# Designs tried in a protein design run: designed miniproteins, single chains, continued (2). Part 14

Each design is a single chain, and the fold is of that chain. pLDDT is the mean over its residues in the fold that is shown.

## One batch from the design tools (miniprotein)

Design m4452
Fold by ESMFold2-Fast:
Structure m4452 (fold): chain A 79 residues (1-79)
Amino acid sequence: SLKEEIKKSVIEGAKKIFEAIKNNSQEPVTIDIKNADKLPKEELLKLRKEIGQVIYDGIKNNYSFEELEKKIKEVVDKV
């Protein structure tokens, strides 16, 4: 359940950030990770960094939401 809550919140947040950037928002939306307090600080920072990289790559390479979600799921499955 913890992994599924983290996965869902990260996917939803990443999609919102991705859409905000594609719409030329000056301020990216932060990801509200459910149960983030239950992760070690180092793991949380690594997860946020890798999610940010996937979003960056998605913008640069013009990913669809389906491709973005697939890449985000791959990152979260490592947690």
Scores: mean pLDDT 72

Design m4453
Fold by ESMFold2-Fast:
Structure m4453 (fold): chain A 77 residues (1-77)
Amino acid sequence: MDMTKELFRALAVISDIYLRMKQQESSQSKLDQFDSLVSEFQSRLSKAKTVEEIKQLTSEFIGKVKELLPDLEVPEF
């Protein structure tokens, strides 16, 4: 089990969403809410001990992003 590969995959998803937001979203309020979601996700990832936990946290993060930004295209992980 390679936790490092799964962690890098999760970080790649965050990076892609973040770049899309910076290019398309001008609302400071939504950017601030997204930064809060990223901070929460990173905090939870730092405590994750298994590949399955990382996958679950990534899925939950993507769900929250879709609720906050319904018009943003979110990539698959």
Scores: mean pLDDT 74

Design m4454
Fold by ESMFold2-Fast:
Structure m4454 (fold): chain A 65 residues (1-65)
Amino acid sequence: SIADLLAEAQRALHNGDVETARELVEKARSLLPQVRETLSDEDVQHVEDEIDTLEEQIKRLEKKL
């Protein structure tokens, strides 16, 4: 599920594995159109906010590597 991908991305970032985190976030973003068809607008917004937060964290960490 998209939640599992985001949880794995958070774990990868915690372990310093920025490349794996990026791949997992990209997979989660690719699933957003499907999620928009099945979830409420509130739940979709929550998922989008989580993806955006992870993408910002990845971008900041990539600048330090």
Scores: mean pLDDT 81

Design m4455
Fold by ESMFold2-Fast:
Structure m4455 (fold): chain A 101 residues (1-101)
Amino acid sequence: GSSADIDARIAEIEKRIAEVESQPEKDYLELGKLYTELAVEYALRQEFDKAKEWFEKAIEYYKKANASPEELKLIRLTVYGAAHLSFDPELLKWAEEKLKE
């Protein structure tokens, strides 16, 4: 998609994150999913530092949601896939290290 399409998706994800974070009882699983989507969009924009930041936050929220080791491995594989599509060697190396955790 165009850069404008990615920007529109980021804006919608950020709006949904704000809505979930405004609730008295936060849905940590939903936050984990939303931050994963946000990280993928930033990786597609080649904003790799932001992609790493949001992937780390997604992992933190999945851990708070008591996600299984299998679910955590799946999101780390999603991170690796996005990093691989970025063709950035540093982001790919970072994602490979996350697969070992």
Scores: mean pLDDT 78

Design m4456
Fold by ESMFold2-Fast:
Structure m4456 (fold): chain A 68 residues (1-68)
Amino acid sequence: ATEQAALEATRKANQDAIEAAKKDPKKADLELGNAGLHILVESSMVSPETAAELQRMYAEARAQIAAL
């Protein structure tokens, strides 16, 4: 996959996790776990610069969920 596809997939997965946490905060850790596994796979397949951006986006999503 291209870096752009990985960024878009990560943005969608993070947004889905945030919305799921808003509906049921008790399931937030499961959704974050799934998104985290996705990030690990994508990060191993893209450039180091893109991998760092994916991890940064995931960290922001985790912070937003923690603030709910």
Scores: mean pLDDT 75

Design m4457
Fold by ESMFold2-Fast:
Structure m4457 (fold): chain A 104 residues (1-104)
Amino acid sequence: SELTEIILRIRDLLRELLKDEDQEVVDLVVSLLNAMAIAAERRKPLNVDPAELAEDLAKIEAALESKGHSDLARAFRALVEAVVAGDFAAAARAARELLALLEA
């Protein structure tokens, strides 16, 4: 699906952007976006423990914000929240916004 392809492109761009960060953060971003791509392809909500997701998102957002990318942090959260909700129309909009910011 187009959404799946956009999520996988976002994964590759965020991996490159965060390559000099702690490997734990890079692994969290890659794992989360891979899971989201599968959820988007299957058109099913992302099944994840809310507490673990909140902790992982906090680490990812802190890494992006430390690099001056508060806009990317907000766009990434919006994409994750849409996929968790199973709102794939919102996820497609959020994914396109995040991709545009990453390619700017």
Scores: mean pLDDT 89

Design m4458
Fold by ESMFold2-Fast:
Structure m4458 (fold): chain A 67 residues (1-67)
Amino acid sequence: SDADVAASLLQKELGLPAEEARRAGAAAVRHLRDGDLEGASQAIAEVTGDPALGRGAAEAIAGLGVG
């Protein structure tokens, strides 16, 4: 699923634990389906504590055609 692809990216690129990657990935995909890159960035930033990492990861997920 799109959420599984996003979770895999978050685990590989940011080193997030599987549970956190799954939650953040699912939230990011929901936002990206609505065209909301800022919401996706914020959902990831809530887990990483870093807005720049959240933005970069959301852009990477969107670039894979996920959302």
Scores: mean pLDDT 82

Design m4459
Fold by ESMFold2-Fast:
Structure m4459 (fold): chain A 77 residues (1-77)
Amino acid sequence: MDSKEKVKEIYEKTGFDVVEVSKLIFPLSRGDGLYGGSVKRAIREFQRYNGLETDGVADDKTIEALKKTDIEAFKKK
Protein backbone atom coordinates (compact mmCIF):
# COMPACT_ATOMS: atom_id res chain seq x y z
CA MET A 1 0.00 0.00 0.00
CA ASP A 2 2.64 2.56 1.06
CA SER A 3 4.82 1.69 -1.95
CA LYS A 4 1.93 2.33 -4.35
CA GLU A 5 1.32 5.75 -2.79
CA LYS A 6 5.03 6.58 -3.12
CA VAL A 7 5.00 5.56 -6.80
CA LYS A 8 1.97 7.78 -7.40
CA GLU A 9 3.71 10.74 -5.71
CA ILE A 10 6.87 10.13 -7.76
CA TYR A 11 4.78 9.99 -10.95
CA GLU A 12 3.32 13.41 -10.11
CA LYS A 13 6.67 14.94 -9.05
CA THR A 14 8.86 13.52 -11.84
CA GLY A 15 6.53 14.30 -14.75
CA PHE A 16 4.66 11.01 -14.89
CA ASP A 17 1.05 12.02 -14.53
CA VAL A 18 -1.11 9.10 -13.35
CA VAL A 19 -3.40 9.84 -16.31
CA GLU A 20 -0.45 9.62 -18.73
CA VAL A 21 0.67 6.36 -17.12
CA SER A 22 -2.86 4.96 -17.49
CA LYS A 23 -2.93 5.98 -21.16
CA LEU A 24 0.45 4.34 -21.85
CA ILE A 25 -0.14 0.99 -20.12
CA PHE A 26 -3.92 0.51 -20.37
CA PRO A 27 -3.97 -0.18 -24.16
CA LEU A 28 -1.25 -2.80 -23.63
CA SER A 29 -3.19 -4.50 -20.81
CA ARG A 30 -5.94 -6.12 -22.84
CA GLY A 31 -7.94 -8.60 -20.79
CA ASP A 32 -5.85 -7.80 -17.69
CA GLY A 33 -7.05 -4.19 -17.51
CA LEU A 34 -7.74 -4.02 -13.77
CA TYR A 35 -6.42 -0.77 -12.26
CA GLY A 36 -4.14 -2.63 -9.84
CA GLY A 37 -3.10 -5.14 -12.49
CA SER A 38 -2.20 -2.38 -14.95
CA VAL A 39 -0.06 -0.60 -12.36
CA LYS A 40 1.71 -3.85 -11.38
CA ARG A 41 2.33 -4.63 -15.05
CA ALA A 42 3.88 -1.18 -15.60
CA ILE A 43 6.09 -1.62 -12.54
CA ARG A 44 7.15 -5.08 -13.76
CA GLU A 45 8.04 -3.67 -17.20
CA PHE A 46 10.06 -0.91 -15.52
CA GLN A 47 11.85 -3.49 -13.37
CA ARG A 48 12.62 -5.65 -16.43
CA TYR A 49 13.90 -2.59 -18.31
CA ASN A 50 16.25 -1.76 -15.41
CA GLY A 51 17.37 -5.36 -14.70
CA LEU A 52 15.60 -5.58 -11.34
CA GLU A 53 13.51 -8.42 -9.93
CA THR A 54 10.26 -8.40 -11.92
CA ASP A 55 7.86 -8.97 -9.03
CA GLY A 56 5.59 -6.01 -9.79
CA VAL A 57 6.04 -4.58 -6.31
CA ALA A 58 7.15 -0.96 -5.98
CA ASP A 59 9.70 -1.61 -3.25
CA ASP A 60 12.44 0.82 -2.22
CA LYS A 61 14.93 -0.43 -4.83
CA THR A 62 12.35 0.04 -7.61
CA ILE A 63 11.56 3.56 -6.37
CA GLU A 64 15.29 4.42 -6.18
CA ALA A 65 15.77 3.17 -9.76
CA LEU A 66 12.77 5.22 -10.92
CA LYS A 67 14.26 8.39 -9.37
CA LYS A 68 17.63 7.77 -11.06
CA THR A 69 16.14 6.88 -14.46
CA ASP A 70 15.96 9.40 -17.29
CA ILE A 71 12.19 9.66 -17.38
CA GLU A 72 12.18 11.29 -20.84
CA ALA A 73 14.04 8.28 -22.24
CA PHE A 74 11.55 5.94 -20.53
CA LYS A 75 8.59 7.83 -22.07
CA LYS A 76 10.08 7.53 -25.57
CA LYS A 77 9.34 3.79 -25.51
Scores: mean pLDDT 53

Design m4460
Fold by ESMFold2-Fast:
Parts: sequence; C-alpha cells; structure tokens
Structure m4460 (fold): chain A 63 residues (1-63)
Amino acid sequence: MSAEDAIAYLRRLRAEGKSDETLERIIASMVYTGVLSREDAYAVARELGLDIKRVEELIEKFS
C-alpha cells in the first residue's frame, strides 16, 4: 500500500469518528502485516498530525 492510499483511508476513518489512538494502532498494524513500510508509516502519521512516538512504540510492541 502507498502512503497516499493509507492517508486517504485513515482520513475517511477519522471523518467517521475513529479516534487518533485507533488510527495510530491501524498504522502500526499495517507495518506489522507488511502492507506499509516503517518510513511510510511515519510520513502518514506526520501528515495526519498523529503522535509519531506513539506509533513507533506500537510498532515495537507488535514486533
């Protein structure tokens, strides 16, 4: 999955009422399942105004 596709998907989820914590967990899951690179995950989190450090911690927890 591209970073652009992930951003579009997550923006839709945010519009539907998903919390930032839920979006952060989804990003970490995308990295864990190999559909998104770690570098792209940080770019996505930055674009969405999410806590990059929290995303890093969630990725480490899934590893």
Scores: mean pLDDT 84

Design m4461
Fold by ESMFold2-Fast:
Structure m4461 (fold): chain A 67 residues (1-67)
Amino acid sequence: GPAEKKKSEEILRKAEREATLYVIQGDYDGAIKVLEEAKEELKKLGDEESVEIVERSIEHLRELKAK
């Protein structure tokens, strides 16, 4: 419902901001950890679409770390 959507949006926005700060510092492990924690919270809310978005971001960061 609308309340769950708002909660998911707040989780995503917070995780995006925190992960971006870690990426700027070159700390990809810190960024991945923040996104993995957000993914678990989104799973508890049943927001499968937001979980998939976060999983793609985690995969992208892992690819950047490997280069």
Scores: mean pLDDT 85

Design m4462
Fold by ESMFold2-Fast:
Structure m4462 (fold): chain A 82 residues (1-82)
Amino acid sequence: SALEEARELLEEARAIVEEVLANPDASIEELEEALERIREILEKIAEITKETKTPELFRIEAEVGAMEVGLAALLVVKRREE
């Protein structure tokens, strides 16, 4: 179902964020790759949510959107450490 697909995408996004947070020495390239993967996941969830509007799907989209913003912020900080 759409909800099951969105939940699998959410779990994938959470795993990516956990990997980034577990490695404070991650390179700019690794952070850029992680951000790109999160953005791809968010786009897929947004497509599902556009077709099927439920509170749960909206929450999943919001959670992954927050992850995207957080990773983008981390990338800005990491670039300034150079």
Scores: mean pLDDT 85

Design m4463
Fold by ESMFold2-Fast:
Structure m4463 (fold): chain A 65 residues (1-65)
Amino acid sequence: ASPAARAGGDMAHRFGGVSREAAEAAARLVDEGGTAEQAAEVLHRGGLSPELARGAGQAVALLAA
C-alpha cells in the first residue's frame, strides 16, 4: 500500500478500535482502486457500526487520494 493508504488505515484503526488487520485491508483496497464504500464495508465486517465504518472508509479513501 502507498504511504497515504497506510496512514488512512492507521487512522481507521485508532478512530474505531477496529483491528489493525481490517484497517490495513481497507487501506490496501483503496490503494488498489477501491471505493470509500468498499473500505467502509471491510471496516464494518471488522466490527465497526455502519455509521462509523462509513466515516472511516471516507477518511481512508481521502488519505489514499
Scores: mean pLDDT 72

Design m4464
Fold by ESMFold2-Fast:
Structure m4464 (fold): chain A 94 residues (1-94)
Amino acid sequence: SAEIEALLEEIKRLLEEIAKESKDEKLRNQMIGYIELLDIISKLDNLDQQLSLLEELIGALDRYIEKYKDDPKLVEKLKKIRELLLQVKELLKS
């Protein structure tokens, strides 16, 4: 789906921006790992596996939003990534 591909590219762009702007090496490496995970998810031929991995990633973002709650700029980007992932999930079910 061209719409899913466009959403995934926007998610990857936001993850790359966080990795580039962050001074926390662990956060940078995790954001890069999520880009790689999204590439894997996009190539899976099993819908249940795609949805399961997307839910796991959404849960990880929820934990990062809580961890970094005192950084409003980072939280805003993480929340946007989360909303875009929810849109990908709904489109995959359609």
Scores: mean pLDDT 88

Design m4465
Fold by ESMFold2-Fast:
Structure m4465 (fold): chain A 106 residues (1-106)
Amino acid sequence: SEIEKKVKEISEETLKKMDIAGDILREIADGKTELDREEARELARRIAEATGTDEEALIERLEELMEKLGVDKISVSDVMLAIVDYLTDIALKKIEEIRREYEEKK
């Protein structure tokens, strides 16, 4: 199926973006267990440049998580989970757009 092929391609692209984000996170963390707001913004900027994702949307998600947790520094684990959730949301939206386009062609 053409739909199944496109969904697989989006899934594979998303996993590659997660790997890239993880590598950048490790470089910025430099053995630290937590990132401050400036480091989180630099992380978002570098991920956006490397993966073509929206920098402002990623910054907003990380800052919202810090506010919800009531912390001035966010753990590397929580940052990675937020990035994975964000990239998954983007992938699911792309999959919905593909499915909608195929329904309109019927």
Scores: mean pLDDT 83

Design m4466
Fold by ESMFold2-Fast:
Formats: C-alpha cells, structure tokens, sequence
Structure m4466 (fold): chain A 68 residues (1-68)
C-alpha cells in the first residue's frame, strides 16, 4: 500500500539521520519491510525504543500494525 511505502521510506531516512543504521542497511530494512517482513520492523522498533528515539519507534510501530 502507499501508506506502507511512505512509512518505510520515512523509517529509512530516520535510521540514517539518527545513526541507528548505515544507508545500505536502512535500504535493506526498507526492502524487507516492503516484502512483508514484520520481524524486521519489530526489531527496528525495539532498537529505536532502546536508543530513546521515540519518532523512529512510532514509525516502526505503525509499520508493524500495517503488516499484522
């Protein structure tokens, strides 16, 4: 869906900007999310929460809800 694509792109941008991921890793995470890999989205949410990045965690939470 368009919403999933927009959230996945925003998540990629946030992961790179926050330093949680390299650009290459963030692109791979985006690809896996668009392929329906909910586990990757859950892992990203947990790592963002651990880092105190509430914005990235919220984007990942929305992605998890769309994939469930």
Amino acid sequence: SSELEELAERLKERLVESGLSSEESAETIKKLILEGNVTVARVVRAEAEKAGDEETAEIARKIVELLE
Scores: mean pLDDT 86

Design m4467
Fold by ESMFold2-Fast:
Structure m4467 (fold): chain A 85 residues (1-85)
Amino acid sequence: STLDELKAEADAHIAELKAEIEKTLPEELRPQFDAEVAKMRAGLHVLIEQYVAAGVPKERVLNVVRSLAERELRDLKAELLAQHA
């Protein structure tokens, strides 16, 4: 289904970004980062469900979710590093 495809593509993009960011984080921050990424992914899945139900085109949903994931992961990294300092 379109919903399953969008969730799978979002999960793949999040996993790629997560792996790259984790390489730049102290090991002690990785468990907290992992937990927050899991929460973010769940929230993005809810947004995908809402957009699909509202009839938003697949390509538009994907672009919005990708942009949100990139912003949220960047903000999360900055917040964790600030707390560590």
Scores: mean pLDDT 87

Design m4468
Fold by ESMFold2-Fast:
Structure m4468 (fold): chain A 83 residues (1-83)
Amino acid sequence: SLKDELIAVLDEILAQVLADPRVSDAQKREFQQLVQRIREETDPREMLSLVLQVLDMIAQNNVEIDPDLHRKLQAIMKEILAS
């Protein structure tokens, strides 16, 4: 399902955030909390809003993630909107 694909991509992004020594412990905790909220969310529109919050936090804090994972996340978001 799209949700299973979304969770898989978010888990890989979270793994990169957690492994990055440039990311603060506070930022790592915030990312973990957002991913958990997305995992528990059942409404596709609210889920998309939470994913946008993840992207906003990455952008605002200059967190380095794999560009391929970022592109995969954006592709899944477009599919959720189309569904």
Scores: mean pLDDT 80

Design m4469
Fold by ESMFold2-Fast:
Structure m4469 (fold): chain A 73 residues (1-73)
Amino acid sequence: TLAERLAAIEAYFAAQLAKTTNPEAKALLEKVKAAALEAARAEAAGDLERAREIDKAAMPDFKKALELIKAEQ
């Protein structure tokens, strides 16, 4: 269900946020989480193209957040 997908996204990003004390990484993760939730809603509405566009646009920020998390370890 959509509720299950939204809960999974929330849980995933909560786990990633717990790994970092870097404020830039936290801000990027929050931005990517918002995009992931929007993409899940678009997909649930049948707008697969919009969901793909949102995911694609969020990828650079997600990669940067993960690189920042690695750098603080």
Scores: mean pLDDT 86

Design m4470
Fold by ESMFold2-Fast:
Structure m4470 (fold): chain A 94 residues (1-94)
Amino acid sequence: MQEALDVMAEAALRAGEYGAAGDEDKAKEVLKEGFRRAAELDPSLKPVVDKAIRALEESPTLAEAAERLRQLAEETDDPVARTLYNLGALGLRG
């Protein structure tokens, strides 16, 4: 669990760096890879990660992707899922 959160926090920081540089595609790809690695470390997170990756793929802008991840965080009753979604949203907001 902690390893999955650490991987996601690092991915969020890296995504924020690319977003700040104006590379929105790279920011999304770094965050998607972070979510995938979190699910590899904790397979119970797969449904959470699948929803997050879909939000990233279906959102044309970083702002829309961040808002969708924030909504997923508000809708979940799982504190780990909430933390992962909020870390993703924070990374995309820069």
Scores: mean pLDDT 83

Design m4471
Fold by ESMFold2-Fast:
Structure m4471 (fold): chain A 97 residues (1-97)
Amino acid sequence: SLAADIQAAVDSLRQGAREASDPSTTKDQIIAIVQRNLDLVSALTDRTTDLEAQTSLSMVEISLSVMLNTAENMPLEELREETARILELNARRLEEL
């Protein structure tokens, strides 16, 4: 169901935020976490026919794409904090569906 797919995306984003917050996580691993979640959300957006859900998922996709493009130029500590913040923000956006 769409609700189950959205919940899986929320859970993935929150797991990614926890993983990114781990001080042992490298910059490449944080980038991989963002990419993994972007791929998941993009796939869900492509198969979703519900307009409200598609709009929210597209906003999350844009947010994660911007994060990914910005990540290369961020110091590791800032990247950690910003990634956790953005992933949690996007999880909350999807929970409103």
Scores: mean pLDDT 90

Design m4472
Fold by ESMFold2-Fast:
Structure m4472 (fold): chain A 93 residues (1-93)
Amino acid sequence: DKELELLKKKAPEVAEEDTEVLKEEWKPLNLPEIFYKYLLEELKKVYEEMAEKFYAGLKGELSREELEKFAVESLEKAIKEALEKTKKELEEK
């Protein structure tokens, strides 16, 4: 599926752009730089999966509610994983 391949190819670029936006928005929280490195890693994975889910939705295989639920849960998980990886790195170094 050429359309799905194009969406997946763009996922890393969108993740990088969104990570920079979040870094600016969350500047008052004074999160360490390593958090944003791990957040970007997790968002790249989430956005690739979201591309697949979005494509399935376009084919009528997924409802809008299922897509929105997947997006919210996946983003929350990505933030949690980034925080856990950041904590582990800081405890070991």
Scores: mean pLDDT 79

Design m4473
Fold by ESMFold2-Fast:
Formats: sequence, C-alpha cells, structure tokens
Structure m4473 (fold): chain A 82 residues (1-82)
Amino acid sequence: MEKILKELVEELEEIAELNGRDKVTYMDVQAAVDRVIERNDLSESEKELLRAIVRKLGKKLLEEGRTTLTVQEVKDFITKYL
C-alpha cells in the first residue's frame, strides 16, 4: 500500500500542477484512485478499501460544504484510514 499511496500523491500533484492550481476536486481524487487501481494488480479487498476511503472523503466534503482540498489533505485522510 505504501507504493500505491506514493503513486496516488504523484498523480494528484501532477493534476494540480498541470491545471495551475494547488488544490484538487473530489472528481480529481476519484479519477486518480481509479487510474492507480488500473495500473496496479491490487486484490479486490485492497480496491474496495481504497474506494471506501474515497466515499468517506466525499461524505466529509459534502458535510463541510467543500468541493476542493489540497493534495496534502488527501494524503493525510487516506493515511488515517489505511
């Protein structure tokens, strides 16, 4: 999972940089997670764990009235639930 987390952070940093912003949207996080899952031979339990964490993040953002977050906030959230 450490390699997967590193690849996910790198993907999100690239998305932010290419779009000239320091923040990512929830849709960017979902797309990045799907790409990382597709590029890596993960078990079904690992895929479901990552998807469950992303769903929890989406609920938190909705409750807080937020649509964007920093790459560091995404990393901290995923690390907390791994």
Scores: mean pLDDT 81

Design m4474
Fold by ESMFold2-Fast:
Structure m4474 (fold): chain A 98 residues (1-98)
Amino acid sequence: MKTFDQLIEEAEKLFKEGKYAEAARIYDFLGRIYDSLGRYDQAATWYLKAGIAYDKAGLFERAAEAFERASKSYRQAGNTDMAEQAEKLAKEAREKAK
C-alpha cells in the first residue's frame, strides 16, 4: 500500500496531467481515511479536492457527492464558512448533473 505522501504526490501529478477522474478517486480515498480517523478538517480538504477534480472531469454527480461530504466534514470540524462554500459547490454540481 502506498504511503499518504505517495498518494498525495500521485494525485497531484494526475491532476496536473489532466487525469482528473483518477486524481479525484485518490483524493476521495484520502478523505475517507481521514474521516475514519476523526480528522474532519483534513477529511474535508481532501473531499473538496476530490469534488473539484470530479467537476473538471465532467463527473458532476460524483463532484456533488464529494462536496456534500466536504461540507459535512467541515461542519464536524466546526468550520461553518467552508461548510457553506462546499454546500454551494454541491448545489452547483447537482444543477450541472441535471
Scores: mean pLDDT 88

Design m4475
Fold by ESMFold2-Fast:
Structure m4475 (fold): chain A 82 residues (1-82)
Amino acid sequence: RLEEVERELLERIKEAIERNPEKAKAFVEEVAKINAEKKLSEEEIRERLLEFIRELIEDEEEARRIERALEELERAAREAEA
């Protein structure tokens, strides 16, 4: 189920943020500032989020799990379009 994959992704992101709340705050403020100057697309926001996750998570295995969950969600979205 997509909801299960989304839930797992959100939980892992939440855990990473809770470990580094200052970095998470800086990221949100940066994205909000850029978005206020120009409207970011959903794709651009997703790309920035992925880059942030890679920087935030020093544990390579944990970062790979999050990346796989995002890839799964992307594949499911494309299958729904087909």
Scores: mean pLDDT 65

Design m4476
Fold by ESMFold2-Fast:
Structure m4476 (fold): chain A 77 residues (1-77)
Amino acid sequence: EPSAEEILDELIQAVKEGKPLDEVIALMERLADKLAPTDPELAAWVRRAIDGARRFGLTKGQILAIVEAIRERYKRR
């Protein structure tokens, strides 16, 4: 299975390539599931970001900012 870091790198690349929001959300869901056993707080934060994206939509810049925030939080654990 891919590591959380590998999923995060795939997520960043998908956002930079302009993949559809549904594909970005699917990667965020995979990341949250992977993080839940080791960092349940980060997993919950990612799930809240997914809820916001589904309700309001997001620009490419907003998605990239969220992904970078997830990456920085992951590195600090």
Scores: mean pLDDT 76

Design m4477
Fold by ESMFold2-Fast:
Parts: sequence; C-alpha cells; structure tokens
Structure m4477 (fold): chain A 71 residues (1-71)
Amino acid sequence: MSNPPSDLVAEALKLADEGDALFDTDPKKAAELYDRAAELFERYSEETGDEMYLLMSGVLKTVSEIARKKA
C-alpha cells in the first residue's frame, strides 16, 4: 500500500526544482540535480512498491540526458 510521501519525495522534488532553475544557465549542474532526484524517487519506489515513483525517476533521467546534451 502507498503511504504518504516521505522525506525522500520532498528532497527529490526540491532537487528537481533546483535543476529546473539551473536548466538554462548551468545545464551540467541541472543534470546532476535531476540524477540525484531520480535516485531518491527510485529508492522510494523500491521501499513502497509504487510504480508511479519509478516512472517519475525515469522522466527525471530523461530530462537529465536532455540537459547533458544541451551542455
């Protein structure tokens, strides 16, 4: 069963937000922040069994690759 979002989800969202803020000015750093956010969502998915967070991790990995390609 899914529990309420944990500190892992809150931290992942914070990192993704910081990545978004840096996407145009420092895409290399944005990519690193997206990777860290993706790792936290993957960890939360592993702990809860909720595939939604695994999908969110995949999206962030894709955005991270786009940021690297932009850099």
Scores: mean pLDDT 81

Design m4478
Fold by ESMFold2-Fast:
Structure m4478 (fold): chain A 90 residues (1-90)
Amino acid sequence: LSPEIQNEIAEALVLMSLSVSEQSIRVSAAKGRINEGAEDTLKLAKILVELAKEYPQVEPLVKEAIERLIELLERAGADPAILEEMRELL
């Protein structure tokens, strides 16, 4: 794959990951399992940070996505320790 196509795929992966994670957080909150949802979201955030190291063009999108996910988790009552670990990724 050309570098340009690889960057487009990386961007699409970040945007799709954000969309799926937002829905997952809402479902976890509704089920009373927000801390499980937060742990899964933290694992995804770490993967997106690694993706941004390989494809620096997506770093602004990854940061925006992580900030959005932190906001949603905080509003859902997620464990502050998990939220702090996510903030350290920014």
Scores: mean pLDDT 86

Design m4479
Fold by ESMFold2-Fast:
Structure m4479 (fold): chain A 86 residues (1-86)
Amino acid sequence: MKEELEEIRKKVLELDPDLSPAARNLVVTAIYLLKKYKNDKEKRKKIIDYFEAQAERLGLTDEERQRALDIIAKLLGISVEELKNN
């Protein structure tokens, strides 16, 4: 678990080094969980809902939230639209 999170964090840093630490941690956690539950549509929806709720609580800007979603979609190999609907 810890080693997988650090590998994801490294990839996120390479794609967007300017993300805040809070946004980066949220993105890393979301990617890890979405990979773990790739075949569980209901669980994946809850993970995305959790991401959106945490982004709001952490005070992420609309721009930083959109960058976070773009990174998640890119590292999962899907579109942002597919990420939001699946």
Scores: mean pLDDT 80

Design m4480
Fold by ESMFold2-Fast:
Structure m4480 (fold): chain A 90 residues (1-90)
Amino acid sequence: MKEAIELGIEFLEKYIEEARKFLEQETDPEVRAKIEEGIAEMEKLLDKIREAVENGDYETARKLLIEAFKKFSELNKFVEEATGERLVVE
């Protein structure tokens, strides 16, 4: 469980960084607003996940990570539908 949570945190951190880079190139204010909202929601979840991990509450961290991945999926689908591009973690 712990290793899977740590990998999930790393993935989400890299995804947020990639989404921020995409945001720098995006000129459509509606698309930018949606990306900013998605990033903010995922960052709030990451803060809660990190706090749960610090407290040894891996079950809460796992549940929050699943919620964060749901937000990731929703944002990624929106970007694909709006721009035709995919946000990828390399």
Scores: mean pLDDT 79

Design m4481
Fold by ESMFold2-Fast:
Structure m4481 (fold): chain A 80 residues (1-80)
Amino acid sequence: EKVVVETEEATFVLETEDGKVVSVSVVNPKTEAAKEAAELLTELIKLLGPIPAELLELVLKEYSPEDLVKGLKYTLEIEK
């Protein structure tokens, strides 16, 4: 299943299995940060396991791509 999250900066596509997101991609990103955010979220999911789609949709709507990239880089550095 796919969940589409539209934001001011990009349209994110969440690939889901059993209601959990297994990968994140972006369609027509307006900024490089939007593309990087999708890539970093997919890396986070590979590290921590699938994330509930509802939670990730909320995160994508609440944070700008630039803020997401900053937060995700910080989180991934701690988890490594």
Scores: mean pLDDT 77

Design m4482
Fold by ESMFold2-Fast:
Structure m4482 (fold): chain A 60 residues (1-60)
Amino acid sequence: MEKEELIKRAEEVLKRAKTESLRATIQNVIDLAKKAESEEQLKEVKRGIEELERWVEREE
């Protein structure tokens, strides 16, 4: 799994985030991606990014 791609995807979601709370959550996922040392950790990060992308698209 491409760590660099996941970080870039999370950074794009961060640009679209409308609230401080959502930005903080996305930043935590970016930090987790940077610290990830295993494929299992990268899978969790990808899942988090996909969920955050859905939240931003819903315009909550």
Scores: mean pLDDT 77

Design m4483
Fold by ESMFold2-Fast:
Order: structure tokens, then sequence, then C-alpha cells
Structure m4483 (fold): chain A 81 residues (1-81)
């Protein structure tokens, strides 16, 4: 079920953002880079799942969450690099 998969992926995106912030605060550059790659992959999977539902509002929700995640990454990037 695409909708159930999407909901799980959106929760995973939120969890990954939290983990990225924690890695940045710990100045763990390697873990930060690994988590950012996981986030990019999870966002792509969420976008694909949202498109599979046929609901454009869900596609927009994924774009909004991805944009919010990108802003968080910009804020914490200087803590690691």
Amino acid sequence: DALAKLKALLEQVKSLVKQIVEAAKAKDKKKFEELVKQLENTVQQALDAAKATGDDSLVQEVFKLAGEAQEVLKEVYPLVF
C-alpha cells in the first residue's frame, strides 16, 4: 500500500533529520555524511510513494518536508565542517 509506505517514509525522514542534528552537535562528520545520504535516499523513496498514490497534495507535503530538512542541514552544517 503506497499510502502506508509513504507515512512510514515521512516518519523516517523526520527521525533522520533528528539524528543528523545529533551527529552535527557531536561533530561526527562521518556519521553526518552517512545520515545525509540516507536522508536523500529516503526523501526520493517518499516522493516516489507519494506519486504512486496519485494525490498531488501528498507530493507537495513531501516537497515541503524536504525543504524543511534542507534548511535544518544548512543550519547545522557549520557545526561539523
Scores: mean pLDDT 87

Design m4484
Fold by ESMFold2-Fast:
Structure m4484 (fold): chain A 59 residues (1-59)
Amino acid sequence: SEELLKQLFSPDRAVRIRAIQELLFKRDVAALKEALETTTDPEVQKMVRFALNSIELLE
């Protein structure tokens, strides 16, 4: 998931969004939490929060 985290720093917004979606599919909670702490893009932050909540709702 380090490759996906690296993609979150891409200047291409679509690449960042795809990385978030793939982290959600992998249920990589640690990487999603790291992404939330490191990204400054509010759109990406919103998508990461949605992904984390989605994983928690599956309990």
Scores: mean pLDDT 75

Design m4485
Fold by ESMFold2-Fast:
Structure m4485 (fold): chain A 74 residues (1-74)
Amino acid sequence: SAVEERVREIRARLAAGEEVPLEEFEATLKALYDAGDLELADRLALEAYIWAQERGDEARAQAIVDVMRRLLAE
């Protein structure tokens, strides 16, 4: 599916050390939740969070948590 291709693209970019725009990340994560792919959504969010923490980007890590909270209606 198009969303699975987008997930592969984002994961490859994170593995290469590239910053993925928060807006693109949020849109992809929302598409996964809407499709019911909760396990893949959680994995993608965790990978993005670890990416930010490994780089000491506390603002980015917090932004990822905030996206998760919004999408999970918290």
Scores: mean pLDDT 83

Design m4486
Fold by ESMFold2-Fast:
Structure m4486 (fold): chain A 76 residues (1-76)
Amino acid sequence: MSITSEELAAEFAALDRDGDGVISAEELRAYLRSRGRNPTDAEVEAIIAAYDRDGDGVIDAAEFVRMLSTRVEILP
């Protein structure tokens, strides 16, 4: 399967249950599972911590796109 910017935008919108423009740890975990990954809570927290400069425990749309565009595939 391939990841495209259009697909990522649609996926972000689907994962953003609250429509607040950010992705929570639970939403990120669901996305990774949809990609055939089975991340632990600690792995999801580590990914968020790497991109969450504010320490609020969420990733905004720009950070989500940046995260996936710098990685061909997300690995645990």
Scores: mean pLDDT 65

